# Designed miniproteins, single chains, part 25

Each design is a single chain, and the fold is of that chain. pLDDT is the mean over its residues in the fold that is shown.

## One batch from the design tools (miniprotein)

Design m842
Fold by ESMFold2-Fast:
Structure m842 (fold): chain A 68 residues (1-68)
Amino acid sequence: MVVFKFKDGTIGLSGVKSIEGVEGVEKVSETDFLFPESNYNPNAKVTLVDGTTLTLDEVLEKAEIIEL
């Protein structure tokens, strides 16, 4: 699971099957999602491709973070 922080204030998640509880989520592929950092919700539900469910806060704590 990888988190991308884009220069424009967009956050990308890769290796994710779904994200719930964030406004403005854009589905890029079956496993890749984008949302504006301004809409960050630490309690949002993220389901990984392996079926593991984490909060968005837990995702940011555990994921590899790449700044672009």
Scores: mean pLDDT 84

Design m843
Fold by ESMFold2-Fast:
Structure m843 (fold): chain A 72 residues (1-72)
Amino acid sequence: SFREKVLEEYRKALNGEDVEIRSDEEAEIAYVVSLAEDIRLEREKAGLPLPSDEELIEEAIKIYEEMKEKRS
């Protein structure tokens, strides 16, 4: 599923692995991963407990879906 692909790429990013963008789907996944990273960093900066990787990805996907729905 899209969620599983995003979660896998997010975990690779956390390990410092390079991500290759070879398709429109991979570009979309990379964007959602960046959203999840931003959410994690904001929570760390605020001194809040970090949610699980799965919860971060679900929140990022929800934000991304809302952004797409509001598009023109």
Scores: mean pLDDT 76

Design m844
Fold by ESMFold2-Fast:
Structure m844 (fold): chain A 93 residues (1-93)
Amino acid sequence: MAEILRESADELRAGAPVGEALSKLATLSEEEREEVIKLAKELEDEKQSEILLSLFEEGKSVEEIAEELGLSLEEVRELIAEGLREIADRLEA
């Protein structure tokens, strides 16, 4: 699980298409997804938490999240990458 989160975060930061980078997250089991949602709620950065919960718990697209929060797609992308990296680091602590 942590490896998939890191790979998605690294691909987002490297400029990969959002859909391609996030497609790996679709391979997570129901139990793994629930653990990611739990850890997302515990993130110190409120914007990272809100974006990841909208993505994983509500099933919103990156475009919908950007429009609702008044952020650019690039800002949402970076916040997703940072949040996924933080969750991955917590899973291996």
Scores: mean pLDDT 78

Design m845
Fold by ESMFold2-Fast:
Structure m845 (fold): chain A 78 residues (1-78)
Amino acid sequence: DEELRRLLEKRRELGREIADRLEAAMEADRADVLAQAAATSPELRALAEQARAAEARGDLSAAYGLVLRMSRLLRELA
């Protein structure tokens, strides 16, 4: 019982480390999409600037929506 509790605690610790690594990878992917959008066209650059402004004010929902829109437009241009 005590040993099972220690194993569960260790599993939770490993889960947090995995979540932290996934969050870092997602943040890197988002930065790449913003950079690619800004380099592709003036219209996509404007969307990238809007996404950064939303992120700066803490509106993560609006920022995420703009990144998804830019990702879709970049795929259509490829």
Scores: mean pLDDT 73

Design m846
Fold by ESMFold2-Fast:
Structure m846 (fold): chain A 80 residues (1-80)
Amino acid sequence: SAMEEKDREMAEIVRRDLRAAEELARANPGDEELARELERAAEHAEGLARKLEEEGYPLAAEAAREAAERLRRMAEELRE
């Protein structure tokens, strides 16, 4: 169905964006400004995950939830 296709496509987009953020974090160790941006991105990803779950997009919701957790960890690692 169109909804299932959209769910899969949104999950793929979230995963691609997360990979790009991971590459950026690896290239910029100790970047406090980037760490703050990643923390805000994690908060937004958590909100997005809840909204996607409510709208019936479980794959995209799970991808966003995983992204939020990984973005938070990357922000913490950048400060170390």
Scores: mean pLDDT 88

Design m847
Fold by ESMFold2-Fast:
Structure m847 (fold): chain A 62 residues (1-62)
Amino acid sequence: EEEEKEKEEIDKKVEKYRNQLTLMLLFGIGREQAEEFMKRINDAKTLEEKKKVIDEFEAWKK
């Protein structure tokens, strides 16, 4: 269903960005921002909280 599809898309983005953040932390690229976003992603339990973190990270990247 549509809601399940949205959750799947968000979860995929969370994993993708978590991997990018991990690499950024490993190489010291944007470390302060990467640490902040990683904490927010780890603290996010609801779909809305995850979407908010993803949107903020995407806005920061662009």
Scores: mean pLDDT 77

Design m848
Fold by ESMFold2-Fast:
Structure m848 (fold): chain A 96 residues (1-96)
Amino acid sequence: MKLEKLKEIFRRLEEEARAAVDAGDAEKLEETLIEAAREIAKLFGYSEEEIKSLEEREKALEAITRGIVELAGKENEAAARRQAEALGKAIDELKK
């Protein structure tokens, strides 16, 4: 089911993001985020053009937010957005 695939995407994102943070690798963390966003976008039926736009961090974070909302419910959208934004902040902190 779509939810099971989405859970697997987030499980891998969490594991790979933690490894990148532990290694101090901002590039790897950003790559991991973008790949997760692309997989989520494919599950949601995004066009090829929309998937390409996920190279932009803000659009990648919007796709991540949408994935979290699908798992947690629409009522948790604000919390989902904060979780996605935390990934962006982690990349910026590692670039220091």
Scores: mean pLDDT 82

Design m849
Fold by ESMFold2-Fast:
Structure m849 (fold): chain A 110 residues (1-110)
Amino acid sequence: SKTFEEFKEYLEKTAEEIIETLRTKPPEEALDFLVKKADEMTERIRKVAPTMTAQQLRDVADLLADISDRIIKVLKEKGLTSNRKAVLALATLGAAIIYLYVQAKAREKE
C-alpha cells in the first residue's frame, strides 16, 4: 500500500482471509494459504518499513502480533498447532515482528 493506514488495512484484510480459509477449507489447502500469505505479508512489510517512523514500526509489530495470536487461536480450534506448515508460517510472522521492533529501536536512537 502507498499510505500507512492502507497498509494496516491490507494486513487486517489478509488476516481475515487467512482465518476464514483456516475455518472453511481442507487443512492442507488452508495451511498452504497460510504459508503463502505469511510470506507475502513479510515481503510487503520489508518493502514499506524504510518509509515508516519508529512509532509506525511499533504499531505494525503490535498489529502483526495480534494477527499471529488470532491465527494461533484458529489453529488450536482446528488441531493444527503442531503441523510443520503452521509452525513455519508462525516463525515467518515472528521474524517479521522482531525485524520491525529492531528497526523501531534503531530509529528512536537518532
Scores: mean pLDDT 89

Design m850
Fold by ESMFold2-Fast:
Structure m850 (fold): chain A 90 residues (1-90)
Amino acid sequence: DEELLKEALAEYEKLLEALPALATPADVERLLQDARQILALRDQIEKNGPEQVFAQLEKENNDQGELDEDTLKLFEKQVLFAERLLAEAE
C-alpha cells in the first residue's frame, strides 16, 4: 500500500533527522543495534525479496506463539525501511 509506505518512510526520515540532536551514549548503542538489524534485513531482502523475508519473520514468530499487533507493525516498518534503503542504494 503506497500510503502506508509513504507514512512509514516519513516517520523514519523524521527520526533520522532528529537523531543527531537526541544522541546520548545510550541512544547511540540502541541506534547501532537497530542499524545492525536493518542491515541484516536489507541483505536478506536483496537476496530473497521483501515479501519472502516478511513472510518468514511472521511465520517464525507465529510458530512460537500468537503474534501481537504492535510487533507485526514493527516488522512491517522495518522491512519497508530496509526495502527503501536498497532502492536508494541503486
Scores: mean pLDDT 59

Design m851
Fold by ESMFold2-Fast:
Structure m851 (fold): chain A 71 residues (1-71)
Amino acid sequence: SSEVLEELRAYAKELEKKYGVSFSDAYLEAVLNAFDDNLHAAKQMLEDDVAAIKADPSSPLLGADGVIALP
């Protein structure tokens, strides 16, 4: 749903501001598809991925440009 994707984008922007990360639209869409548009599960996945990157900045989740994207 476009509405669910917009809600996830808004949440992603708050995480970007808080943690100094960026998310690609393709990544956000893939997360929603993986969780069948479950916004709660998608938001938790974003926080888990941010935590993983903060623990290991060499994580494959983080692109060379600092954007969290699909591999």
Scores: mean pLDDT 77

Design m852
Fold by ESMFold2-Fast:
Structure m852 (fold): chain A 85 residues (1-85)
Amino acid sequence: SAAKEREEQLAHAIEQTRKLIEEARERGWPEEVIEYLERAIEALEAGDFESALLYAHEASLALAEALGDAAAVEALRAQRAAALA
C-alpha cells in the first residue's frame, strides 16, 4: 500500500507540474521557467526528488526575478542557500 501511495503522490506531482508549465506558456512566462519545470518532471519520473525540488525552486526564482518581485527573490535565494548548506 505504501508503494502504491508513493506512486499516486508521484503521478499527482508530475500532473501538477505539467499544469504549471501550461499556465506558464499561457501567461508568457520566461522560457527559463518552463525549462526548469520540464527538468523537474524528468527528475520526478526518474524518482530523483532532490533534483526535482531544486529545479522547481529554480523555476520559482526565475519567475520572481522576471516579475521584479524583490521580496520573493530574497526569500527564494535564502531558501536555496539553506538547502545547499
Scores: mean pLDDT 79

Design m853
Fold by ESMFold2-Fast:
Structure m853 (fold): chain A 97 residues (1-97)
Amino acid sequence: KEIVKEVLKAYLTEVYGMSEEKATALVDTFFETNFDEEVVKKKAVELGLPASVATRLVKLGKALLEKLVESVEEAQAIPGVNPAEARFIFEEVQKLL
């Protein structure tokens, strides 16, 4: 699931302004814990992010692992994704395909 890892890292760095190091640590926690929302929330707080961001990222990561988005509209259908984020997610998926 290399594409999903890269999309989630890009999302954290570009949308939330996280460093590559912190983004990598949080994304690795997502995959190592099989998207355990409670553990990911704790890691996000340790890295200086609100717990709500971890909830959004778990939903996004699970959606992308189930099916990679093929349109901006599909990305916007993911819970917690706003229109600007939907375009960004779709473009990052397209770059990595």
Scores: mean pLDDT 77

Design m854
Fold by ESMFold2-Fast:
Structure m854 (fold): chain A 100 residues (1-100)
Amino acid sequence: SLSKELRDEIIAKAKEILEEAVKLKEEGKSKSEVVRAAREKIDEMLREFKDKLSEEDLEGIRSLMLSAVNEIAEAKSKEEMEEAFELGYKAIEKYVDSLE
């Protein structure tokens, strides 16, 4: 399993990226702008952890984060956006907690 420090750092960075996606969506940015900004931050985060996680683990995190960002960007109401954030965050946390 991951160290507590590494786990907490990954989850904190993932949460920050999802929060930024919500902020951009609330500011009226297009889906393409929200996804592009988030993809850049996801790639930056994964580069920071490339020497600490396997390629499979990095791809798992990337896939879950991109899925969550797309759901946030596609949300048609504040309620749907909050639900997309919560479900995405929970899925990422569960995945990271499953890493060995």
Scores: mean pLDDT 88

Design m855
Fold by ESMFold2-Fast:
Structure m855 (fold): chain A 118 residues (1-118)
Amino acid sequence: KVALFEAETPEEAVEAIRKAVEDGYDKIGIAVVLRPEDTLADAEGMRKLLEEAVKAKREHGVEIAIAVGTVNSDRAYEAAKSLVAIANDAGIKGSAVRAPTEEEARKLAIEKVKELIN
């Protein structure tokens, strides 16, 4: 049973993973978009998202994929690539994508997470 979630914030993505695990999903794909503000709160939210994904995989045997869209910000894209590298090292399928608009970043992240989870 596969769940695919689009999250507007890392906090929504964390809640989506928790609920999908509770609802008995075997595979969870999350698409999330980081905004150009690139705040400390966003970085902490992404770390919590990674922790929740690792916990779901380790404790419940759920396969997790995360795609992070960034809106034409070198800082946000480099941060997303770093988080994706950590996710991949932990056995979570991760990818970072970059686009000039939030709408395009969201679309690319959704397309990428579908590739990763299926």
Scores: mean pLDDT 78

Design m856
Fold by ESMFold2-Fast:
Structure m856 (fold): chain A 55 residues (1-55)
Amino acid sequence: DAAAIAALRDAMDRGDRDAVDRLIRQLSGRPYIPGLTQMFADHGRSDYIPAIITR
């Protein structure tokens, strides 16, 4: 949802890997979320895309 996505962007902007990992785990059970792949690409973290799409 929007709040979790906003928190994930904030954590990525800070470089807080622990917060990013926790939030990705929270989002991994959700259906596909539009814009997440672009958000990860914008932050140079395309390696996170499979983690949120697949378990």
Scores: mean pLDDT 63

Design m857
Fold by ESMFold2-Fast:
Parts: C-alpha cells; structure tokens; sequence
Structure m857 (fold): chain A 95 residues (1-95)
C-alpha cells in the first residue's frame, strides 16, 4: 500500500516535469527551426524519451526494492529529470 503511494507520487512528478519540458522544447523548435530540423529533432526527442522512461521505471523499481525514503526517491527522480533536460538541450543546440 505505501509502495503504491510512493510509485504514484514518483510517476506523477516525472510525467508532469517531462510533459512541461517537452512543451517548452516544442515551442522553441516551432519558433526557431526549419520543418526539416523540427522533424529530425522530434525523432531524436522520441528516442531520448523512450530511453529515459525505461531508465526511470528501472531506477524506481530498484529504489523501492532498496526501501529508500520518499525524499531519496524524489532526489533520484530530480536527477533523472535534470539529465533528461540536458539531453533535450543538446538536441536544441545541434539545430
């Protein structure tokens, strides 16, 4: 029961922040990039999104198995979001 609440909070935080970052990046691409650059950037973003979502699920499972506190799980989620944002920025910088 407590495990389900921890998972729900972590998933909610990760999903919310990812959606926010994706909206920000999409807006930037639409304002600054050509149609061909947008298509290539979206392809790369999709690959990074799949990779980070898989990593998030794996790290969350491991953190719960290790009986980490809510705060420690939250810190790991924040670190993954920071790494995801950095990878999105690399895609933007390549355009």
Amino acid sequence: MKELELRKKAIGKYSGRVIELLRKVEKELKETASPDQIREARRRIQQVLVKFTSKFMEELDKAIEENLSEKEIEERVDQLIKEFEKELQKILDSI
Scores: mean pLDDT 86

Design m858
Fold by ESMFold2-Fast:
Structure m858 (fold): chain A 94 residues (1-94)
Amino acid sequence: TITVTVTAEGNTLTITATNESGKSYLVRLEDEDGTVLGLLGVAPGTNEVEVDVSSSDSGTYTVRVEDLNGKVLATSPPLTITMGGSSQTITLTV
């Protein structure tokens, strides 16, 4: 199980992933067009990456969990993120 929190502050998205598995994964944040905005290597424990975004408006984002070969294992429902101060948390089973 991987719990992913996406926090927006100003023009920065912070992706925090807690991996309770004994395996390593990749967490990918994509916009509505499938453009990769952030890619985080997720070892066991807590992992974090900051992504600068040039948008001041709310956006729709999707989180994907991949194995180390890029195979998609889990995909979140769409997440609505509001710039300037919001947080979304999703739990993905892998």
Scores: mean pLDDT 74

Design m859
Fold by ESMFold2-Fast:
Structure m859 (fold): chain A 96 residues (1-96)
Amino acid sequence: SALVERAEALLAEIRALYAEMVALFRQLLTDPNNTALLAQMEALVDRIDALVAELRRLAAETDDPRVHEILLEAEIIEGVARILLAMAKLLLEKSK
């Protein structure tokens, strides 16, 4: 299914962006005053949000349960990414 293949490609990109966020967060733990790392994490969350919005559009066009499962996983990653960004902001504030 072309819709399933598109959804899987979007999920793969979301997973890759989330992995980058985890790497940046780990780097921030060793350099908690680095505001550039926080800005990079904010940009990654914005990109994840855009890709999840595209997945929601695809899911609205089909009753395929596989596309809806992919959307659910993507929304969970989006939520966790936002929590990770919130933790990064708190870490930076405590380090000032």
Scores: mean pLDDT 89

Design m860
Fold by ESMFold2-Fast:
Structure m860 (fold): chain A 97 residues (1-97)
Amino acid sequence: MEAEEAAKKAKEVAEKAVGELAKEAARSAAYGAETAKKGIESGKPESLTGGAISAIGGAFHAELAAKKSTGEAKKHAEEAAEAAERAAEAVTKTIKS
């Protein structure tokens, strides 16, 4: 999944997420995914590294929130984690190349 699509998905999840824990985690994941996207767009090594770290951190936060949530909040946290993971993967592929 490309970083732009991942960042868009993470933002959509953050906007619709329910429950305080899931909302905070989804916002964290969205910021991480957006930072990863900007890192790739800049092409600078420091921006790519920062983007990867931010996306990984956001994904971890969302995974933790998913484990502590139920129902729709759990689903939103899981979707946020997946989106941030896809963004981190896109950065990793860019760094490898």
Scores: mean pLDDT 83

Design m861
Fold by ESMFold2-Fast:
Structure m861 (fold): chain A 72 residues (1-72)
Amino acid sequence: SIEEQAEKAYEEVKPEVERTLVLALNRGASVEEAIARALETARRILKEKLGASEEVIEKVLERLRKEMRPAP
């Protein structure tokens, strides 16, 4: 299912997203810039390394976005 593909893709991409976020912050990027860079890295990996469909990519990015920006 799309949900199963999204879960697997999320687990595969999460370590690289976390690494990108930390590196951006260590280089003096703002939280907003660091999040944007991390999401860009996630999209690239999902598309190019994992061959994920756009539906799976969007589901994973929405989950990552929600986790990096808590609800008000």
Scores: mean pLDDT 81

Design m862
Fold by ESMFold2-Fast:
Structure m862 (fold): chain A 73 residues (1-73)
Amino acid sequence: VLNKQCCEKQLPLVLAGASDSYKKQVAAHCGEAYSADKAKEICQNLGITDAVVRKVCEADLKRIYKELQERCP
């Protein structure tokens, strides 16, 4: 489980240039361990319907959560 306070502090650095909607969706999961199902849910909630774009979104979220876990063990 990610440290929620640390995750929220690191999010602006990890998500620099991301939309406010994307930041809000990721921030809602700051206290949670990464899962593929959560990544799919976030990407679906962002309105991504194209399968290729969704896979890119899911891969990016996996990278983001890995970086957050490394910064917030």
Scores: mean pLDDT 74

Design m863
Fold by ESMFold2-Fast:
Structure m863 (fold): chain A 75 residues (1-75)
Amino acid sequence: HMELTEEQREKFRELAKALVDRALATSTDPEVQAVAERLKKILEDPSATDEEIREAFVELVRALQAQGDSVIETP
């Protein structure tokens, strides 16, 4: 079911762009940068589906979480 309104889809794309910009500006991790660049290219592709954007967004979130977890070393 595609229950997302056009407005909700637009807000999601804006959030995805903001996350990409933040990740590229703040992360020195080459894996995070690669995933962020992939999502950026998908967002710039007019033929990209909402599912492709969602999948790339989830991968970027996971990469950022993995980077954050590596900073929290077990004492």
Scores: mean pLDDT 73

Design m864
Fold by ESMFold2-Fast:
Formats: C-alpha cells, structure tokens, sequence
Structure m864 (fold): chain A 62 residues (1-62)
C-alpha cells in the first residue's frame, strides 16, 4: 500500500514539491539542533532523511 504522505506529495505540483522538500529540510535541521546537534551535523542528517523520503516516493511512483 502507498503511504498517505506519498500520495499527498505526488498530488503536489513540481513547485509545491520543491517547497515541501525545502520545508522538510528546515524542519528536520531545526529538530536535530534542538536535541544538541550542531548546525552542520543537523543539516547533514536532515538531508540524509529527506533523500530517504524521496527514494520512498520514487519507489511508489513507479
């Protein structure tokens, strides 16, 4: 079954998908910084999670 968040993402326009990715990166970076990670580590971990989320989208897109 396709997760609900993937269906919601795929229903977005390309510009809205880019905005979603930017917002998710900012949200995750802020979350990691709140638990004591420095900004550079927080940004790297946020990017790794977003990359994984986009791989999940690609898997369900096909």
Amino acid sequence: MTPAWVLEFLALSPAEQEAWVAEELERLTAAFQRVGFDRELAERFAQAIVDTELEVVERFKA
Scores: mean pLDDT 81

Design m865
Fold by ESMFold2-Fast:
Structure m865 (fold): chain A 67 residues (1-67)
Amino acid sequence: SEIEKKVKQLEEEIEKLQREVEAEEAAALADPSLSKREQVMIGADKSVQLINAIVSRKAEIAELKKA
């Protein structure tokens, strides 16, 4: 169905955004001047906009599945 095609496209976009989040977290973890806690917090801060984009797309999938 058209809904299934759109859901699949949104899921692929979420996967791409998730890879970008993982790259930002890995970059923060590579900084030896930071404590483990600081590395996690900085990684999360840098990726917050990407995480918000993922959440938004998940919400759109949920709305499409309700229809």
Scores: mean pLDDT 78

Design m866
Fold by ESMFold2-Fast:
Structure m866 (fold): chain A 80 residues (1-80)
Amino acid sequence: KLDELIKLFEEAREIARKEKDYRTVHYLDAAIESLRLAKEGKLPVEEALERAKAFVQDALQYASPETKKKLEEVLKKLDE
């Protein structure tokens, strides 16, 4: 399930880059790093999910409408 989340975050980051939401890209990069550390066993999964959710909430403040739609999908997946 971490691979599905990482892919969804990477898709959101690609949209943010195309929309030039560079501040949002920065927060999404931090979220992706936390999830990758969990995949490598260097961070507990629950802590990585908590950090990723916090970064998405920060990213939403700076996101364009197109990026926000994708971030809403990410938030729903994080709550699964």
Scores: mean pLDDT 83

Design m867
Fold by ESMFold2-Fast:
Structure m867 (fold): chain A 77 residues (1-77)
Amino acid sequence: LLDEALGLENQAAAYEIRADGLERGAKILTDKAKQSTPEEGKVLNEQAKQLREQAEEARKAAQDLRERAEQLRRELE
């Protein structure tokens, strides 16, 4: 039970690390877009948007896992 909650928390942490990486990648692309031609900047901003969407999905997965872990911990109360 305690090990199960810890396992879910570790999975949530992994998803958060992934989301942080995707957000950093999106920021790099957005910053590069500012220094690029208008046409190239449009493509880079679109890629940044896609990475932010993937980061949001990863954060939602992490939130669901954390909620499940908290529920298991509350049942041990």
Scores: mean pLDDT 84

Design m868
Fold by ESMFold2-Fast:
Structure m868 (fold): chain A 67 residues (1-67)
Amino acid sequence: TEAGRKAAEEARETARRLAAAGEAGYVSGMSGYQDALDLIKAGASGEEAAKAGEAGVRAGERGAQES
């Protein structure tokens, strides 16, 4: 879905930015991106895919800030 696709792209972009801030941030962001893609491929709802992407982005940002 569009929402899931957008969440996946945002997670990917955040992972790229956080790679400069630290490896842990990048890993968290990529995890969310992969979860969103897996949900989209499985035909899950856009809401489920979007939540997975958002969780990854937030986890990555938190990791970078607290590192």
Scores: mean pLDDT 63

Design m869
Fold by ESMFold2-Fast:
Structure m869 (fold): chain A 72 residues (1-72)
Amino acid sequence: GIREKALKAAEEGKKAMQKLKEATTLQEILQEIGDVLRAIGDIIDAALAYEKETGDREAGLELFREASELMR
């Protein structure tokens, strides 16, 4: 479901942030930044899709909050 996609995107973003801390080359740094930015975009898209599916703005905001907290 949409919620599961948001949480998976957050997990991938968290992994990318962890890899970024260990990145030693410019290529590695830029690739991991790209992956973090993609994860953020996927979370936003999932939150918007969830609002549309439920008809509930607060449900979309809560999903964005949960996924954002998981990425930290």
Scores: mean pLDDT 87

Design m870
Fold by ESMFold2-Fast:
Structure m870 (fold): chain A 80 residues (1-80)
Amino acid sequence: SILDKYIALVKENANDPEKIRKILEDLTKEMIKRNVPLEEAFKALDELRAAWLEHADKNDVIGLAVLTVSVSEAYVELER
């Protein structure tokens, strides 16, 4: 699954906010290109967020803020 690839990238880059932002942008574009249903796309974003929360430093307030904004931007882009 393409989602499995992006989850692996999030786990490897959990402490790099710029890479996390790029990963979410790339996943969102890939899901749009493949006409992934909105419900399935939202579940994919939820799984990505869960993977980040499990692997990130629990005190990474900046990383959490970047993830939160990036996920919000992905939702907006998917609904276009």
Scores: mean pLDDT 83

Design m871
Fold by ESMFold2-Fast:
Order: sequence, then structure tokens, then C-alpha cells
Structure m871 (fold): chain A 81 residues (1-81)
Amino acid sequence: SRFEKIILKILKELGLEVESIEVSREGNVITYTLKLKKVPTPEQVDEILERLAKELKDEALQIGVIPDPANKTLTIRILLK
């Protein structure tokens, strides 16, 4: 999907290697769960959120970027307009 391509591009440009990606959709909410080789820094999480907000401004009402350092996962939730 277009959203997945944008997410993967941002992570690649930040040097974050993705091992797996899972996608779920419930109504207007799309959730991406990414397994990463390294825990992203707080600064990288902020950069991901800022870049997603700019790229998806016409499609997304809200975006959440939630790191889980214990499991090396990153959850991205997109509420569609």
C-alpha cells in the first residue's frame, strides 16, 4: 500500500532496519506493527511522526507512533479522514 511504502522509506532513511511488518484495519484505523533490528531513539520516533504527518496530511486525521523497546517493535496507528 502507499502508506506502507512511505513508512518503510522513512525508516530506511533513518537507518532503521525492518525485520517484519504486520498490518491490521478496523474501520478508519490502520495499524502497522513493525519488528525492528534496533530500538529507535526518541528523536527518531519524533522524526517518524513529523514526516508521516507531512506525507499523509490529506488522508490522516491522526497519527500515533508508539515504540516498544522491550520487544523491539514500533506501532504506527493512522486514523483516516
Scores: mean pLDDT 89

Design m872
Fold by ESMFold2-Fast:
Structure m872 (fold): chain A 88 residues (1-88)
Amino acid sequence: SKELVEELKESIKAVAELIVDESLPLELRIQIAESLLNQLKLLLQLPESEEKKELLEEAKKYLEEALEKEKNEEIKELIKESLKLLEE
């Protein structure tokens, strides 16, 4: 549904913002970034749909914004890996 897609987009945004939240412990931020990478791998295995395309485009947008904000090299590499995965 359109409402569910909007909720999933907001969830992706919130997760990307948590990854770059410097108030959180570094270990937690790394775990969140690794979890997001794994969830994106699962999303890519789903059948092609307009909803899947919209979710992948939103994930790319927020991950690009996260990469610009992040200073930690390990987290930056995880974000880059996620972005590379989204580029086919």
Scores: mean pLDDT 85

Design m873
Fold by ESMFold2-Fast:
Structure m873 (fold): chain A 61 residues (1-61)
Amino acid sequence: SLEDLVNMVLDLVDDLAARGASRAQIRDAVARFAAWLREQGVPEEHVEAAVAAAERKIDEL
């Protein structure tokens, strides 16, 4: 579901931040994950929503 997708991306941001990754490194990881989701055939609207949620969280770190 879209909610599961958003939660997966937010968990990725939290895990990387907890491991000391920079905002730039986290953004790169999110971009690579988004590219992989597109390759899996996930609808673009869902990918965009997940990326937007990740960006908001990264800006709040």
Scores: mean pLDDT 86

Design m874
Fold by ESMFold2-Fast:
Structure m874 (fold): chain A 80 residues (1-80)
Amino acid sequence: MKEHLRHVKKLVTDEVQKKINEVKSLLTPEQLKQANQLFNRLEQLLDQAVESTSGQQSVELMEQAQRVYDELMELLNKSK
């Protein structure tokens, strides 16, 4: 079911990219770097999960991707 993971990657990366574009003018240069680093990490983990031939590795990579996604969305949504 790598096709499903590919679609999930596209939806997640599109969502995150739109969110970054919406708030980038409100972020400091440091926050923008942080967001881009987390986004790159998320993309790498999703790519590795799609490319993985091991079900165990795919699960572990998707769990890591979920954690990075949550951290990134918190960064972009926090008004604190």
Scores: mean pLDDT 79

Design m875
Fold by ESMFold2-Fast:
Structure m875 (fold): chain A 82 residues (1-82)
Amino acid sequence: SEFERVLAEARALMAEGEASPSLAEALAYYQQAADLLRAYLTEQLQRALNGQPTISRQQRAEVEALLAEAEAAAAAVQAQLA
């Protein structure tokens, strides 16, 4: 499903960030993961407004939880770069 693909892609980006020896590269990966998840939530909102099928409440919670993790990881790296 698209939901599973998006979560897998976001997790892969976060894993690349975690494995990166460069803080700048880690930040870029975490930001890419967060951007992907935010875009997906925006698409789900637009689908709901157009009366189209959306992901379940539980699936939305999973996306929001992973987004929070990606944003926290990006913020932590950004603090080290300041």
Scores: mean pLDDT 91

Design m876
Fold by ESMFold2-Fast:
Structure m876 (fold): chain A 63 residues (1-63)
Amino acid sequence: VEEGARAGREVGAAGAGDVLTAAAAGSKTIHMGGGPEEARRAGLLAGADEESAEIGARFGMKT
């Protein structure tokens, strides 16, 4: 990719962060005695937390 069209999709990565975060959490959760479903929930929770942090930064609050 020349123009970095992929880089412009970084905003989309926030929406797809669920997939990426779930995969990472899955690896940790499985070892801790969880499963793919639990990893999915952990990924969704992490994604929601990221959204809150972004909003906090937008309002100039420390989150």
Scores: mean pLDDT 49

